Designed miniproteins, single chains. Designs and how they scored, part 104

Each design is a single chain, and the fold is of that chain. pLDDT is the mean over its residues in the fold that is shown.

## One batch from the design tools (miniprotein)

Design m3617
Fold by ESMFold2-Fast:
Structure m3617 (fold): chain A 59 residues (1-59)
Amino acid sequence: SNEEKVTKAMVEFARELAKTLPPEMKEKMLKAIEEVEKDPLDEKKIQKLLDILREAYLG
């Protein structure tokens, strides 16, 4: 589905971004990615990953 494709693209972007982050933020990002990969349609897990992405990218 389009939602699965969007989630996969977001996870790929998050993995690349995680390589550039400080260890603490990298760990949070990787854990959020793992949770989304286990349940790729779980809106709460997707939202948590998006919140971390926003913090990492804008902060």
Scores: mean pLDDT 82

Design m3618
Fold by ESMFold2-Fast:
Order: C-alpha cells, then sequence, then structure tokens
Structure m3618 (fold): chain A 67 residues (1-67)
C-alpha cells in the first residue's frame, strides 16, 4: 500500500511539473491494475482500494484540466 501511495504522489508532482498527459494516464492505468489485483488477492481491504482509486480519479481530473 505505501508503495502505491508513493507512486501516486510522484505522479501528482509530475503532473504539476508538466509531464506528458499520455504518459501519466498510462501510469495511472498501471497503478489501477495493481490495486485491483491486490484487492482480488486479499492484500488490500476494499477501503484501501477505494482510497487508491479515489486518488487515481483525482489525478485523472488534474491531467484533464490541462494546467
Amino acid sequence: MEELQKELDELRAAIAAGADPATVERRLNEILQKVEKLLDEGKLTPEQALELISRIRELRAAVAAKR
């Protein structure tokens, strides 16, 4: 869980720094796949998975805003 949170925090910083939206979207999709796999394997609680998915949605919205 901490590693996934760090990856999302790094992506937030990358978006703020003007990272390519397509690259960010690809990374967010990879993290989402990891979250779903870990939830299915019982390594994440549903609450932890929802928190991570919520953060992914926030980052997608930030990318779409095209600051």
Scores: mean pLDDT 79

Design m3619
Fold by ESMFold2-Fast:
Structure m3619 (fold): chain A 81 residues (1-81)
Amino acid sequence: SEEEKLLEELAELVESAIQEYPEYEKEIKERALGLLPQLLANPEAAKEAVEESKKYVTVEPDEERKEEIFKELKEAYYSLK
């Protein structure tokens, strides 16, 4: 689904950002969680926000950590429905 793909892209972005700035893990995750209501209400705007943020990360996501974040984001997103 489009929303699941966007959640996975967001998880990749979050993981890469945490790798670059591990001391900001909590703040990075809170910002991602704050984007979920926008993803539910306006997925196109949320997609644009994710794409814009990708240009500021250069590190590839760790696959195992990304899957953990993806699961957390999916659980939070579906709790909003």
Scores: mean pLDDT 81

Design m3620
Fold by ESMFold2-Fast:
Structure m3620 (fold): chain A 99 residues (1-99)
Amino acid sequence: MPLDAEEQARLQAIAQRMAALRAQGYLVLVFDQEGLDLAERAFAEGIPVLVHISPEVPEEVKEEIRRAVEEAKASYPEPVVFAVGKRGAELLKRGRAAA
């Protein structure tokens, strides 16, 4: 089933914010449209993904990411992984080993 209209709009707003953060030198993994779809697919398949939110990320963005992940995680009791911030850029430069 498709996402609720409100939830879809919220995810789209988050994706736009994360594109802006990338332009500022933050690395946001799996939070563009394709990355988000891959993360949701991983959840549906029962693949654990861990969430690590860098303290360098603005608090409002951090809160929104945590909330979106908590809502998704409530359907799956497994950990979720996302690397967000300049730390994530380091991991990606090592050859895309953080997914």
Scores: mean pLDDT 49

Design m3621
Fold by ESMFold2-Fast:
Structure m3621 (fold): chain A 119 residues (1-119)
Amino acid sequence: DELINQIRAESGIRELRDRTNEIIDKMIDKSKKEGKEDVVKKLEQLKNQIDTLSDNALTAVRNKDWDGAIEQLKQIQTLVQELAKLAEKEFPGSEIEKEAKKEYQNVQNLIDELEKIKA
């Protein structure tokens, strides 16, 4: 059912954006407390890029452009990988690092679901 697939894809993208923004906001708060101003700036840039790509992915899904949505999610996955590397570097062994690394797999799972819808 195309409508159910569209609703599930839009929900998945919104949930992904919300989870990623929560991780970034936790990292920003901790980085500010630790005086890591350069890390805060990088996190704010990552947040803005992920928000833009998420909006693009939602637009693609609404237009039934599954290829376009998948390409936006692949770009988000690259940024989430950078977020996970930053979390590992700045907060090694923390729950934040674990959450950021898990989010890479959550993006892959969403890509895999959209690939099945496309097929």
Scores: mean pLDDT 91

Design m3622
Fold by ESMFold2-Fast:
Structure m3622 (fold): chain A 85 residues (1-85)
Amino acid sequence: SLLSEATELLSKVLSPAQAEEIARAGIDTYERESKTVSPGEALNKAYQAVVDLARQYGLSETTARIAASGALTPITQEIARKSLA
């Protein structure tokens, strides 16, 4: 699942509990928002949700952005595949 893949990537830089919570927040935000906005806009909202949550854990802006990129990589790849003709 996307949650499993995102959690595995984040677990390399965060505790397992933090990784799961952040991955879940990103994926849940994307799934919710993608019902009403474009995939790109939904991804941006998911990215911001992950950054905000990572910042609450005391992570720097740079680390939060790395965490967001990792968590959303599976979703970004799906969007890219669908967007390529």
Scores: mean pLDDT 75

Design m3623
Fold by ESMFold2-Fast:
Structure m3623 (fold): chain A 60 residues (1-60)
Amino acid sequence: GKAAEALVRNKGFSREEAEQLVELAKAAGNAVAGGELIKKKAPELTDAEALSLAKLALDE
């Protein structure tokens, strides 16, 4: 989906890593918790970027 593509294209993650981060966000069931999980696995992302990706993943 778009969240995984953004992680690969803009942040240099592998497709497998990007898909795992998207699945973590979906499993959290809300954008705030999803963003926190993404940030723990990808600390190089800003809080705003992690939150935006979690929202995008939940909309997929």
Scores: mean pLDDT 76

Design m3624
Fold by ESMFold2-Fast:
Structure m3624 (fold): chain A 71 residues (1-71)
Amino acid sequence: MVSPEVARQYILALKEYEEARKRIKDQEEADREGIERAVRNGVPRELAEAAVEATRSASAEDIRRTLESAS
């Protein structure tokens, strides 16, 4: 995340990813849906995929803190 715009896109991808998981219980399907929704909202695929990786390596609290900091 080297620019504010990139950080904003990344956070948007994280939000779409979390929202998909609330609706879809299957993790793999939620991952795919979250990426597709992020791309639909204008997030580059690379950033959407990075958000998935961050979700896998970070705790739920860490992710939530990142989203809240951006708001």
Scores: mean pLDDT 66

Design m3625
Fold by ESMFold2-Fast:
Structure m3625 (fold): chain A 87 residues (1-87)
Amino acid sequence: MEEEEVAEAERRLDDLLANSSPDTQLWIRALIEQDEAAIRQVIARLREKFAPAGPEAFRAVLRELARQAERLGREVAAAAFREAAEA
């Protein structure tokens, strides 16, 4: 059932928290805690990182993050990433 997949994903996230850098922890806070400030900070950092590649690359990354957030059941984060990609 989907509940087993969610439990396994949460287990993997606990391991990531133990082994991750502050940057990775920020991404986890945005995706797992769905903190609005963390989500906005992630979007801002992506905008800066992908500025040389152009706005289409930035939008593509946001759409991929939205899909991944939705698969993890993180609807607030998924909606925020989709909105930023469409704006």
Scores: mean pLDDT 69

Design m3626
Fold by ESMFold2-Fast:
Structure m3626 (fold): chain A 91 residues (1-91)
Amino acid sequence: LPPLRAAVGVDPETAREGEPVTLTTGTNQPGRVNFTFSVDGVQVATTESDQGVGSATLTLPAGTHTVTATATSADGTQTATSEPVTLTVTP
């Protein structure tokens, strides 16, 4: 298998304060993985998937935020963190 990789996306990329945003993550490997979503380096959500994709919906305060996702294999032997994505929340 290739090394584990993770990607993250946000929808919408610009939101208003109190508006829900959806974070989506995926891996390049089939099978069971645990995902952790982080905003500005702080863990905000976790999910487990056997489909290599995960999502979380949350609200964020006004500002510019950096979003990442970390995938960990079910046996804990592989971990990968996504490239960061920027999310802007307006008042």
Scores: mean pLDDT 80

Design m3627
Fold by ESMFold2-Fast:
Structure m3627 (fold): chain A 70 residues (1-70)
Amino acid sequence: HMEELRKQKQKEAVQKLIDGLEYRAELHRKRGDEEAAEFDEKLISVAREMLKNNEYEKLQEKIDELLKEF
């Protein structure tokens, strides 16, 4: 039960990351910053692969990398 709850929470965290990146990509496109939007879309693809492959352990590492890129 606890393992399933942990995986569900990690899945929700990845979905929130995707939602945030989709919003950021849209803002970049609206500003004509296609290069930044393309980067955000690449991160979305990585996050979707993490969901598909159940690679939840890498979620924290990806969040840390994104925070360093800001």
Scores: mean pLDDT 73

Design m3628
Fold by ESMFold2-Fast:
Structure m3628 (fold): chain A 79 residues (1-79)
Amino acid sequence: SEEEEKEKEELKKKIEEAGKLIEKEDEVGKEFTEKAIKALEESKESAKALAEEAAKYVRAKGGSEEAIKALEEVAEKAE
């Protein structure tokens, strides 16, 4: 359980990092961070789904590869 709590904290940090990268180029970065943290409190699956959708959105808009990679890392760790 303590290890699960630690994994959630590490995932929260990755979500915040991804959100900051998106926020540099798009207003939705802050909204993504808030929604993804809330989703993580409900389940890792919910956080993964949001990170995957955000990665598709950023790709479609021609956003940075750094932001996309950060979102993919969130999705991978949430699995």
Scores: mean pLDDT 80

Design m3629
Fold by ESMFold2-Fast:
Structure m3629 (fold): chain A 56 residues (1-56)
Amino acid sequence: VTPAQRYAARTLLEHGATPEQVVAVLTKNFGVPKEEAEAAVREIQADPSAAPALPA
């Protein structure tokens, strides 16, 4: 899973998409393997405070 795809997944979750809907988008629209899509969603949910809010 690329950083851009992880960013898209995070944005979808923030806009109220379910984890299942985000996995479906990653697999069908971005061609991500289901296992990797599920792992990425799990990682984002484990770190929901990693919002794109801090410029370095």
Scores: mean pLDDT 73

Design m3630
Fold by ESMFold2-Fast:
Structure m3630 (fold): chain A 78 residues (1-78)
Amino acid sequence: APSQAERLEAVEAEVVARARELGAKYRDASKDEQLKALIEFYDRIIAELEARLDPADPRVQLALQQLRADRARLRALA
């Protein structure tokens, strides 16, 4: 079975790939559409980390805290 570190690395790689695809899809979109798409991306990534990773791991806790803070800042701009 993959270790927690291997699971975290796999999720990080998936996040990077999805961010690239999102950027390509919304490259010519309005700022409001880009902001909405980015907030929805953060909602999905946070939910997936909570489902796939151990919430007791301090690295997972820190990553989730940072992502939630970033999402809150984006929502304040909307």
Scores: mean pLDDT 79

Design m3631
Fold by ESMFold2-Fast:
Structure m3631 (fold): chain A 77 residues (1-77)
Amino acid sequence: TEAAIKKLQAEIEEQKAIIDGLNKIGTSNDVFSQEEIDKMWPLVNKGGKVTGGVETLAEAQAKLAAAQAQLDALKAA
């Protein structure tokens, strides 16, 4: 439905904002510490749902790709 497409577009924008925030702080191959997450919270969390523990830039990129694939599939239907 049009409402579902709109919702997926909002989720994609949210994930893009998270990735942009992480890129401004700098990229790391390691998992961020809780202190690092707390420091970046206003940048990363404004774009959505950041959880402390095991989220990396690569994981955020994977979530964006999954949401985009869902939107593309819905538009094709």
Scores: mean pLDDT 61

Design m3632
Fold by ESMFold2-Fast:
Structure m3632 (fold): chain A 69 residues (1-69)
Amino acid sequence: GLLELAEKSENPEVKKTLIGLAKVLEDERLSPAAKRALVEREAELLRQMGYEEEAEKLLRIGTEEIDRQ
């Protein structure tokens, strides 16, 4: 999951983003659509910072976690 990806990440900014988003995805008050929008937004921000591979992994893992709910 996202926490496992965060533990394996060496970049502190990527790690913080993944940990924060993992906690948000556990929030039962958020709809699946809202969770997907947040995952997409955070992935785009990582891409803009030059972390394209991490952004792609975030999109894949985040979407899989939401689809499992």
Scores: mean pLDDT 79

Design m3633
Fold by ESMFold2-Fast:
Structure m3633 (fold): chain A 61 residues (1-61)
Amino acid sequence: SEKLVEQAKQLQKRAEEYRQQAQEIYEKATTKEQLLQGEILDGVAALLEGFSSWLLKKAKE
């Protein structure tokens, strides 16, 4: 389904934005709390990437 592919691309773009934000946090992080914030953003990005992959698999069916 073209709609599922489009939705997957949007999720991947959002994941890339969160990955970029996490990297910026890691570059300046000096505390455990700052590192945790970056890890949370990476975790959200991983979930979005996983959902995007699932949608792409469904689109092939």
Scores: mean pLDDT 88

Design m3634
Fold by ESMFold2-Fast:
Structure m3634 (fold): chain A 78 residues (1-78)
Amino acid sequence: MDIDMADYLKKKYTPEQIKKAEEQANEYFEKFKEALEKGDREKARQIMLQAAANMSPLGRVIFTKKVAEYLLELNKKG
């Protein structure tokens, strides 16, 4: 991502809001990771869509960052 995430979060959100959004993002990220570990990429995409629909804007940003980092790690090993 071409955005300095740390600076963005510090200027726009409180630490409490960031923590709550991280909790939401972690729940969806766990489900996404589980689907990928089972080889079900289609299910993983469905989880991403569900996260985008049901998560706060900040939660969606954090979730997307976690997904991107996870996929980057898979690409390094695959």
Scores: mean pLDDT 74

Design m3635
Fold by ESMFold2-Fast:
Structure m3635 (fold): chain A 85 residues (1-85)
Amino acid sequence: MLSKEELLKIFDEIYNKTYSRTGNPMIGLLSAVLEVVKLYKEGKISEENFNEFLKYVGDLLLSLGFPQDQVDAVVDGMKKLKESS
């Protein structure tokens, strides 16, 4: 199982790589989110680590100046993707 630190590192690497390539922070975020959901569906992430990750993403987006409504929509979207697993 991936640790919380390994999960955050994977997220940061995918987000930064995709954002640097596309110039679009939303595409970077979606790419990183989809990889984390995939890892969860493969059983490589615990539910506890996935929930901590949702909190991290919410805090990160707020720190980047995204409005609360958009942050809530992203977090809720991730929760729905998790439940379809």
Scores: mean pLDDT 77

Design m3636
Fold by ESMFold2-Fast:
Structure m3636 (fold): chain A 104 residues (1-104)
Amino acid sequence: SVEEILRLVEEEYERGRRELAAAAEARGLSPEERETLLRALDEMYRELVRKIKEENITTAEEVLEAMQEALERAERLVEDPALRDLLGEVVGRMTARILEAIEA
């Protein structure tokens, strides 16, 4: 159901946000770089939630496509390639976990 997909996405967003913040701290990123990454993830989450609700997304394939599109948009907010790579790594793990939960 849409409600179940939204719950899974919210849980993974909260986890991914903590993971991204911890990774930024571990790498010694500046407050500005950390803010840029967290803002990009926040924007990705907002776009993903909007798309899930508007398109009544309920399948793993639809979630994967929505996450890929939302990440592409969020990456445009991040100018530094190394920061984009870190965002992509975290979002990639979030995506894998969401898809596994849907197919379980």
Scores: mean pLDDT 88

Design m3637
Fold by ESMFold2-Fast:
Structure m3637 (fold): chain A 82 residues (1-82)
Amino acid sequence: SMMEKLKKLEEEREKVSLTVAIGILGAAIVFLAPEEEQEKLAEETKEIVRKFLNGAPIEEQKKALDEYQARLDALVAERAAA
């Protein structure tokens, strides 16, 4: 049906948006992290982006995005407190 096709297009758009968002959050975490942790965090970011590109469910993507946002917020707070 036309409604089912529209729903699939909306879901694809949301997945792309979430994939871009996790990539940006991951890059920001790597940038703010201690130098000795940056390589490991960069590889973890590549792996999560790869999972998103390979069709991870939207709920899994949203959960990962929330976790990465919390990690970024904590890292920013630590730097602001210094």
Scores: mean pLDDT 84

Design m3638
Fold by ESMFold2-Fast:
Parts: sequence; C-alpha cells; structure tokens
Structure m3638 (fold): chain A 120 residues (1-120)
Amino acid sequence: SQGEKIQRQVEELLEEHLAEDPELRELYLKELEKLKAMSEEERQKILNTVMSDLIKALQSGDEEKIREEFARLLALALLEAPKSPLAVGFLLERAAEVLEKHGYHKLAALLRELAEILFS
C-alpha cells in the first residue's frame, strides 16, 4: 500500500541519518517508545503542540531540549506520515525553516528530505 511504502522510505532515511548521530538516535528511540504507548488522542495533542514546543526550545537556546523536541518530531513523522503524508510533510517543511533560521542546517536538511518523500 502507499502507507506501507511511505513508512519504509521514512524508516530507511531515518536509519541512514541517525547512524551518523548515535546520541540523536537514542533520543529518537526513547521518544518513539513514548509515542507508541500513547493513545491516538494523546498523539494528536502532541502533534498540535510539537511546533510551539520546538520554537520554545530554540528560543531558550537549550541544546538538550532542542534535540529532544527534534527527536520527538522525527518519531511523530514515522508514526503519523503513513496516515497523513501531506499534513506531516507541511509540518516538517515549517519545522525545517525554523531550524535553519536558528543555524541547525543539518537537522533542517533531514526534515526537508523526509518532506520530499511525503510529497512524492
């Protein structure tokens, strides 16, 4: 199915990029386990706040919080993109723009590559 194809492509891209950043990979796996344990309603609440939480972390300059919020965004993309690829794609494009403005060019590039998969 299209959803299965999207899930596989997202998983493959994340594996490639996270292999280069073991600390981010550990944060990603931790956030993924948390989100998998949540109800659909709880995940929807996180989707509604993830952008504002990322922006707050970026404004604080707290690198640990920025990486945690980014890891959560990646985990949300894996879980929600197969169901709503365009909506997740637009979310990732907006997040990439904000990250780039704060100097997180590598993190922004990963989100843009993910969004390209979701728009194809």
Scores: mean pLDDT 87

Design m3639
Fold by ESMFold2-Fast:
Structure m3639 (fold): chain A 98 residues (1-98)
Amino acid sequence: DDEELYERMKESLLEADELAKQIGEAVRAYVAGDYKKMDEILEKLVKEGKITEEQAEKLKEAIEKGDVEELLELIEKVSNTEAVKEALEGKRKLAEAL
């Protein structure tokens, strides 16, 4: 396991955390009545390739309905991918072996 693999895992974890934060900002904007800011945040995430148009539409619908359970499930699917979970588990096993 080389330094390049370690850095890629670090970047993936930071990107997942940042994506969750940005979705949280969209929720805060909606609650504050700033619907334009919510739309701009979601559109930016689609343009950056971090979420799909379908995921953005589902997130917007969940936010507008106040469906906290669906919103959390969508955030987990988008920001906490299987690859991120596997990277975290790999790091923990490596730390335990050292």
Scores: mean pLDDT 68

Design m3640
Fold by ESMFold2-Fast:
Structure m3640 (fold): chain A 81 residues (1-81)
Amino acid sequence: MLEKLIAAAKAIEEKGVTLEAIEEESKKYGVPEAVKEYVRALVEQHERLKKEGREPSEEDKQLGKELTKRAEEEVEKLLKE
């Protein structure tokens, strides 16, 4: 399950940030809608950092990992109903 979430996020990043890419990859990998929202947040954070002209660093990687953790928590919420 988690591997599919990570794969979807990576595919969206590689294709470029669009709502269509998020929908297509989420559907392709079977990502639940609630989890899709966190995948979109991951993409939005990446775009924001680039637009600010900040240097890519370990901080960018850490932020991505934290958002991935949040997506995992959303999966747990869905399992709890």
Scores: mean pLDDT 67

Design m3641
Fold by ESMFold2-Fast:
Structure m3641 (fold): chain A 73 residues (1-73)
Amino acid sequence: VRERLQKALDEASKFGNGGVAASIVVDEVLRLLREGASPDDLIRAAEELLKETTNTVEKMALRSAITTVELRK
């Protein structure tokens, strides 16, 4: 779960647009949920990554992902 979120975040951070970055990470989160990933595990992984990053675009993407998972619980 965390490794797939990190990969999506790395792809998202190549874009200078927070909205595009958020859509990439949110899309990966929705795929993980469809594959049967735990919403709580996804939120924890995203929160851990959010604490580790200093990049504003990455923070925006991770916050959007957390909100999306919480709405799907």
Scores: mean pLDDT 77

Design m3642
Fold by ESMFold2-Fast:
Structure m3642 (fold): chain A 120 residues (1-120)
Amino acid sequence: MTPEEEAALRAAAERGRARAREAIARTPEEIPRLVALFEEAARIAEERGPEAAEEFLIRRLEEELARDPDNALLRLVLELLRRLRRARREGRERERRLVEAELEGAGVAIAEALAEQEAA
């Protein structure tokens, strides 16, 4: 990994954190629901593998957004999952790493927000 690639991954993670924080501020009530979807996806990943879990999440988020297209948090997560799926299918290793870093950053912000809600 080059210094430029490491800087790009750190920038992607920070972008994911910032975007998730902004989306959470608009729809904080959606955090427990999104976490429940990730917990269901984790069970699917254990039983059927990570690709099946990814497709499950994409499909459920598409269905939810069809009913509430203004849900910023679900829209962000769906965008990142679709970008990750495309990068994997097209063999774009660099893009895949950048999207994974952005998703990791977003996940950290979501976990922090859930912990804050549970502490309140």
Scores: mean pLDDT 83

Design m3643
Fold by ESMFold2-Fast:
Structure m3643 (fold): chain A 65 residues (1-65)
Amino acid sequence: SALSGLSDETLALLMQIFGVDSEAELEQLPLSEYEFALALARANGAPESHIAEIEAAVRRMRAAQ
């Protein structure tokens, strides 16, 4: 999974951004939604560690498509 290796804190942030309540629902979202979440996290000043994890996940998702 492209979301493998994300911290619980980064997963919680993504669930909050998308309004979902489980990691399984995150796995159903398209790459474009994660790219928007990354832009939103940057705009809102999320911790650099969370931004880096989301960037890595987006890169893995692009490679998997």
Scores: mean pLDDT 79

Design m3644
Fold by ESMFold2-Fast:
Structure m3644 (fold): chain A 84 residues (1-84)
Amino acid sequence: EFDSLSLEEQLAYLKERLDKVSKEADTAIKNGDKEKLQKVLEEAREIAGRASEVANRSKDLDLQIEASILVIHAAVLIVALENV
């Protein structure tokens, strides 16, 4: 399914997922839900990996930049979650 999407559609999907994961992380931190924090950490790592693939596979400079920014945002979230 996901792999059948265009790189542009893949990036849009990953952005939506990162937004949801970030909100879930905030809620889990406030509630002290360590199980949920572990799940959102795994999801953030998956998003970072897939965004990196989009950046590497894209021949469009704008899409490469956008995907690279998403990788950075996901990496920041991962570091934050690992320190909870």
Scores: mean pLDDT 82

Design m3645
Fold by ESMFold2-Fast:
Structure m3645 (fold): chain A 85 residues (1-85)
Amino acid sequence: SDKARKLLEEFKKQLEEIVKEAEESRDVRRLIGLILRAIGLELDTIAELKSLGEEDQDKVIEEAEKVYKESLARLMEALRKTPPP
């Protein structure tokens, strides 16, 4: 549980940094790169969480998936608001 929670906290921190960078960006190519990074981070984090095999893992995974979904919505909105070059 402690390892899973620490991994979730680090995931949340890194994902928020990506989202903030995206919301400040005015470059569509950079935004696409940040979206791909967020996708990769989620896939790696879920895989690592599953590999831990700890009890209550499902709840931590659900929380990670929820945070990712909310962050992806913010990233897609940032992309929609960014004018083409």
Scores: mean pLDDT 82

Design m3646
Fold by ESMFold2-Fast:
Structure m3646 (fold): chain A 62 residues (1-62)
Amino acid sequence: MSMAEVYGRVAAHELRTSSGASEEEAEAVGRKVEAAVQAAPDEKTAALNASRVGREAARRVG
């Protein structure tokens, strides 16, 4: 797995388990996090992008 895939899967898992999101919603967010991480020029920006997208998704679900 690439680092982007790991961030996406972690975000999807947290939404399912912590926020009660459906599997469909969690997977959609995971894909969005993965894309944001892949677009990042460095690891620090990737982590910030993953956190931002995940936090916005959690606000929408919870």
Scores: mean pLDDT 76

Design m3647
Fold by ESMFold2-Fast:
Structure m3647 (fold): chain A 83 residues (1-83)
Amino acid sequence: MTAVITRVIKDEPLELKALLEAANSLESPVPLKLIIVDADSKDRALEIAEEASKTSKYEVIILRAPSREEAEELARRLREELL
C-alpha cells in the first residue's frame, strides 16, 4: 500500500523547497508519494520542484493546472484514496 499526499502551490518556491525537504526527512511505515498541483505558477516553482525531485527519497509527481480554480478542483478530486 502506498500513502499519497497532495498539496496545491502557487508561486511559492520557498514553500515548495521546504515541502520537498520535509518529505525526504519523513519516516513512513509505507511507501510515500508526494503529489504537487501547481496553480499556474510563473515556472520558477516548477523548475525548483523538478530539480529537487531528482534527489528526493520519495516519488514526487508534479501536476499542472491552467488556473487556480482548476488546481483547487484537481486537488479536491485527487484525495489520497482517489488516485
Scores: mean pLDDT 67

Design m3648
Fold by ESMFold2-Fast:
Structure m3648 (fold): chain A 91 residues (1-91)
Amino acid sequence: TKDAEEALARFRVHSLVLELTQRVQDGQITNQEASDAVVDAVRELAEEGVSKPVLEKEVDFAVESFRKNPEFTDAEVDDLERRLREVVDSY
């Protein structure tokens, strides 16, 4: 159902963002690798047929989460947001 797709997309993106922020804090990955992983995850959800409004909500949550994270600069978050919006708009 649509509700199940929204719940699954939200769980995937939120769990990934939490994991990636922890990995950045632990020095296991770079900020760029974390951003690339989020972009790839949103692209995969779009390819799986998740609707644009659901993808837009998950992009908003990912961007807001990274903006509140002191490991990321405003410029890095702005680039991530641009890349995520481009992915959503291309599907």
Scores: mean pLDDT 87

Design m3649
Fold by ESMFold2-Fast:
Structure m3649 (fold): chain A 104 residues (1-104)
Amino acid sequence: SSMDEAKLKEKIEEIKELLREIAKLASPEVKELIEKTLKVVEEEKDNVEAIRIIRIGLLQVLDELGLDDLRQELEDKLRNSKSSLEAADVVKEGLRRLLEALKS
């Protein structure tokens, strides 16, 4: 629906802001992965595909950082998500938790 599309677009903008904040705190290797994800997402016109790209990028960053427990938890939550909106919320949670881990 048009309302769900608008909500998904809003969540993607929030996700992009979280990715930018994480990039400021990240190692060069993780920063490169995040900036690559941001570039692809900014060029993507399909919001569902944008969430798929962000999901892949987040899991790659977690693998690079060795955050295996968080990676597995988020992968399981994403596998059980029933919509792109639910997947976006899981991604936002994962990015917030990653941001807090990098601040520590």
Scores: mean pLDDT 87

Design m3650
Fold by ESMFold2-Fast:
Structure m3650 (fold): chain A 54 residues (1-54)
Amino acid sequence: SKQLIKEITKLMFRKIALQVEADLYRRRDPERSRRVEEEVKLLDGQIQRLESQL
């Protein structure tokens, strides 16, 4: 589905942005970095679920 591909692509870009954020805050705010890393894990699971629907 074209819609599924669009959603997967959006989630992939969001994951990349969050990974950069986690890296930036790793030393300054480890708590924030940890929360962002947890969001990345959730996005990974969501991407895998959507990919299985292709």
Scores: mean pLDDT 85

Design m3651
Fold by ESMFold2-Fast:
Structure m3651 (fold): chain A 107 residues (1-107)
Amino acid sequence: MLTPEEFVERIIEAYKAGGREAMLKELEKHLYQLGSPKNALEAARLIYESPELDEDTKAEVVLAILRFPILTGLLEKEDVSELLERIIKESKDPTVQVEARFLLEKL
């Protein structure tokens, strides 16, 4: 099981080593090793506050982390809505904005 901090370090290292493609492969391998919805939410917050990633890249990672817990009802609206609303407001990528709004509607 990875801590949120260990997970975030692996994602950032993958991004620095091989860009977006390497980062997405690391996400797929290790996402389930967070072990709980609370750890997923903490990892998502740490990613979104990271200066190591650009705004749209960190939003994409956050949405990937939160998708399963939100769609399976493992996260409450009160825990995650502020982060999703922030992504909608701050992102310039229409795909990111559409995904964030979709997840908000599922809460």
Scores: mean pLDDT 82

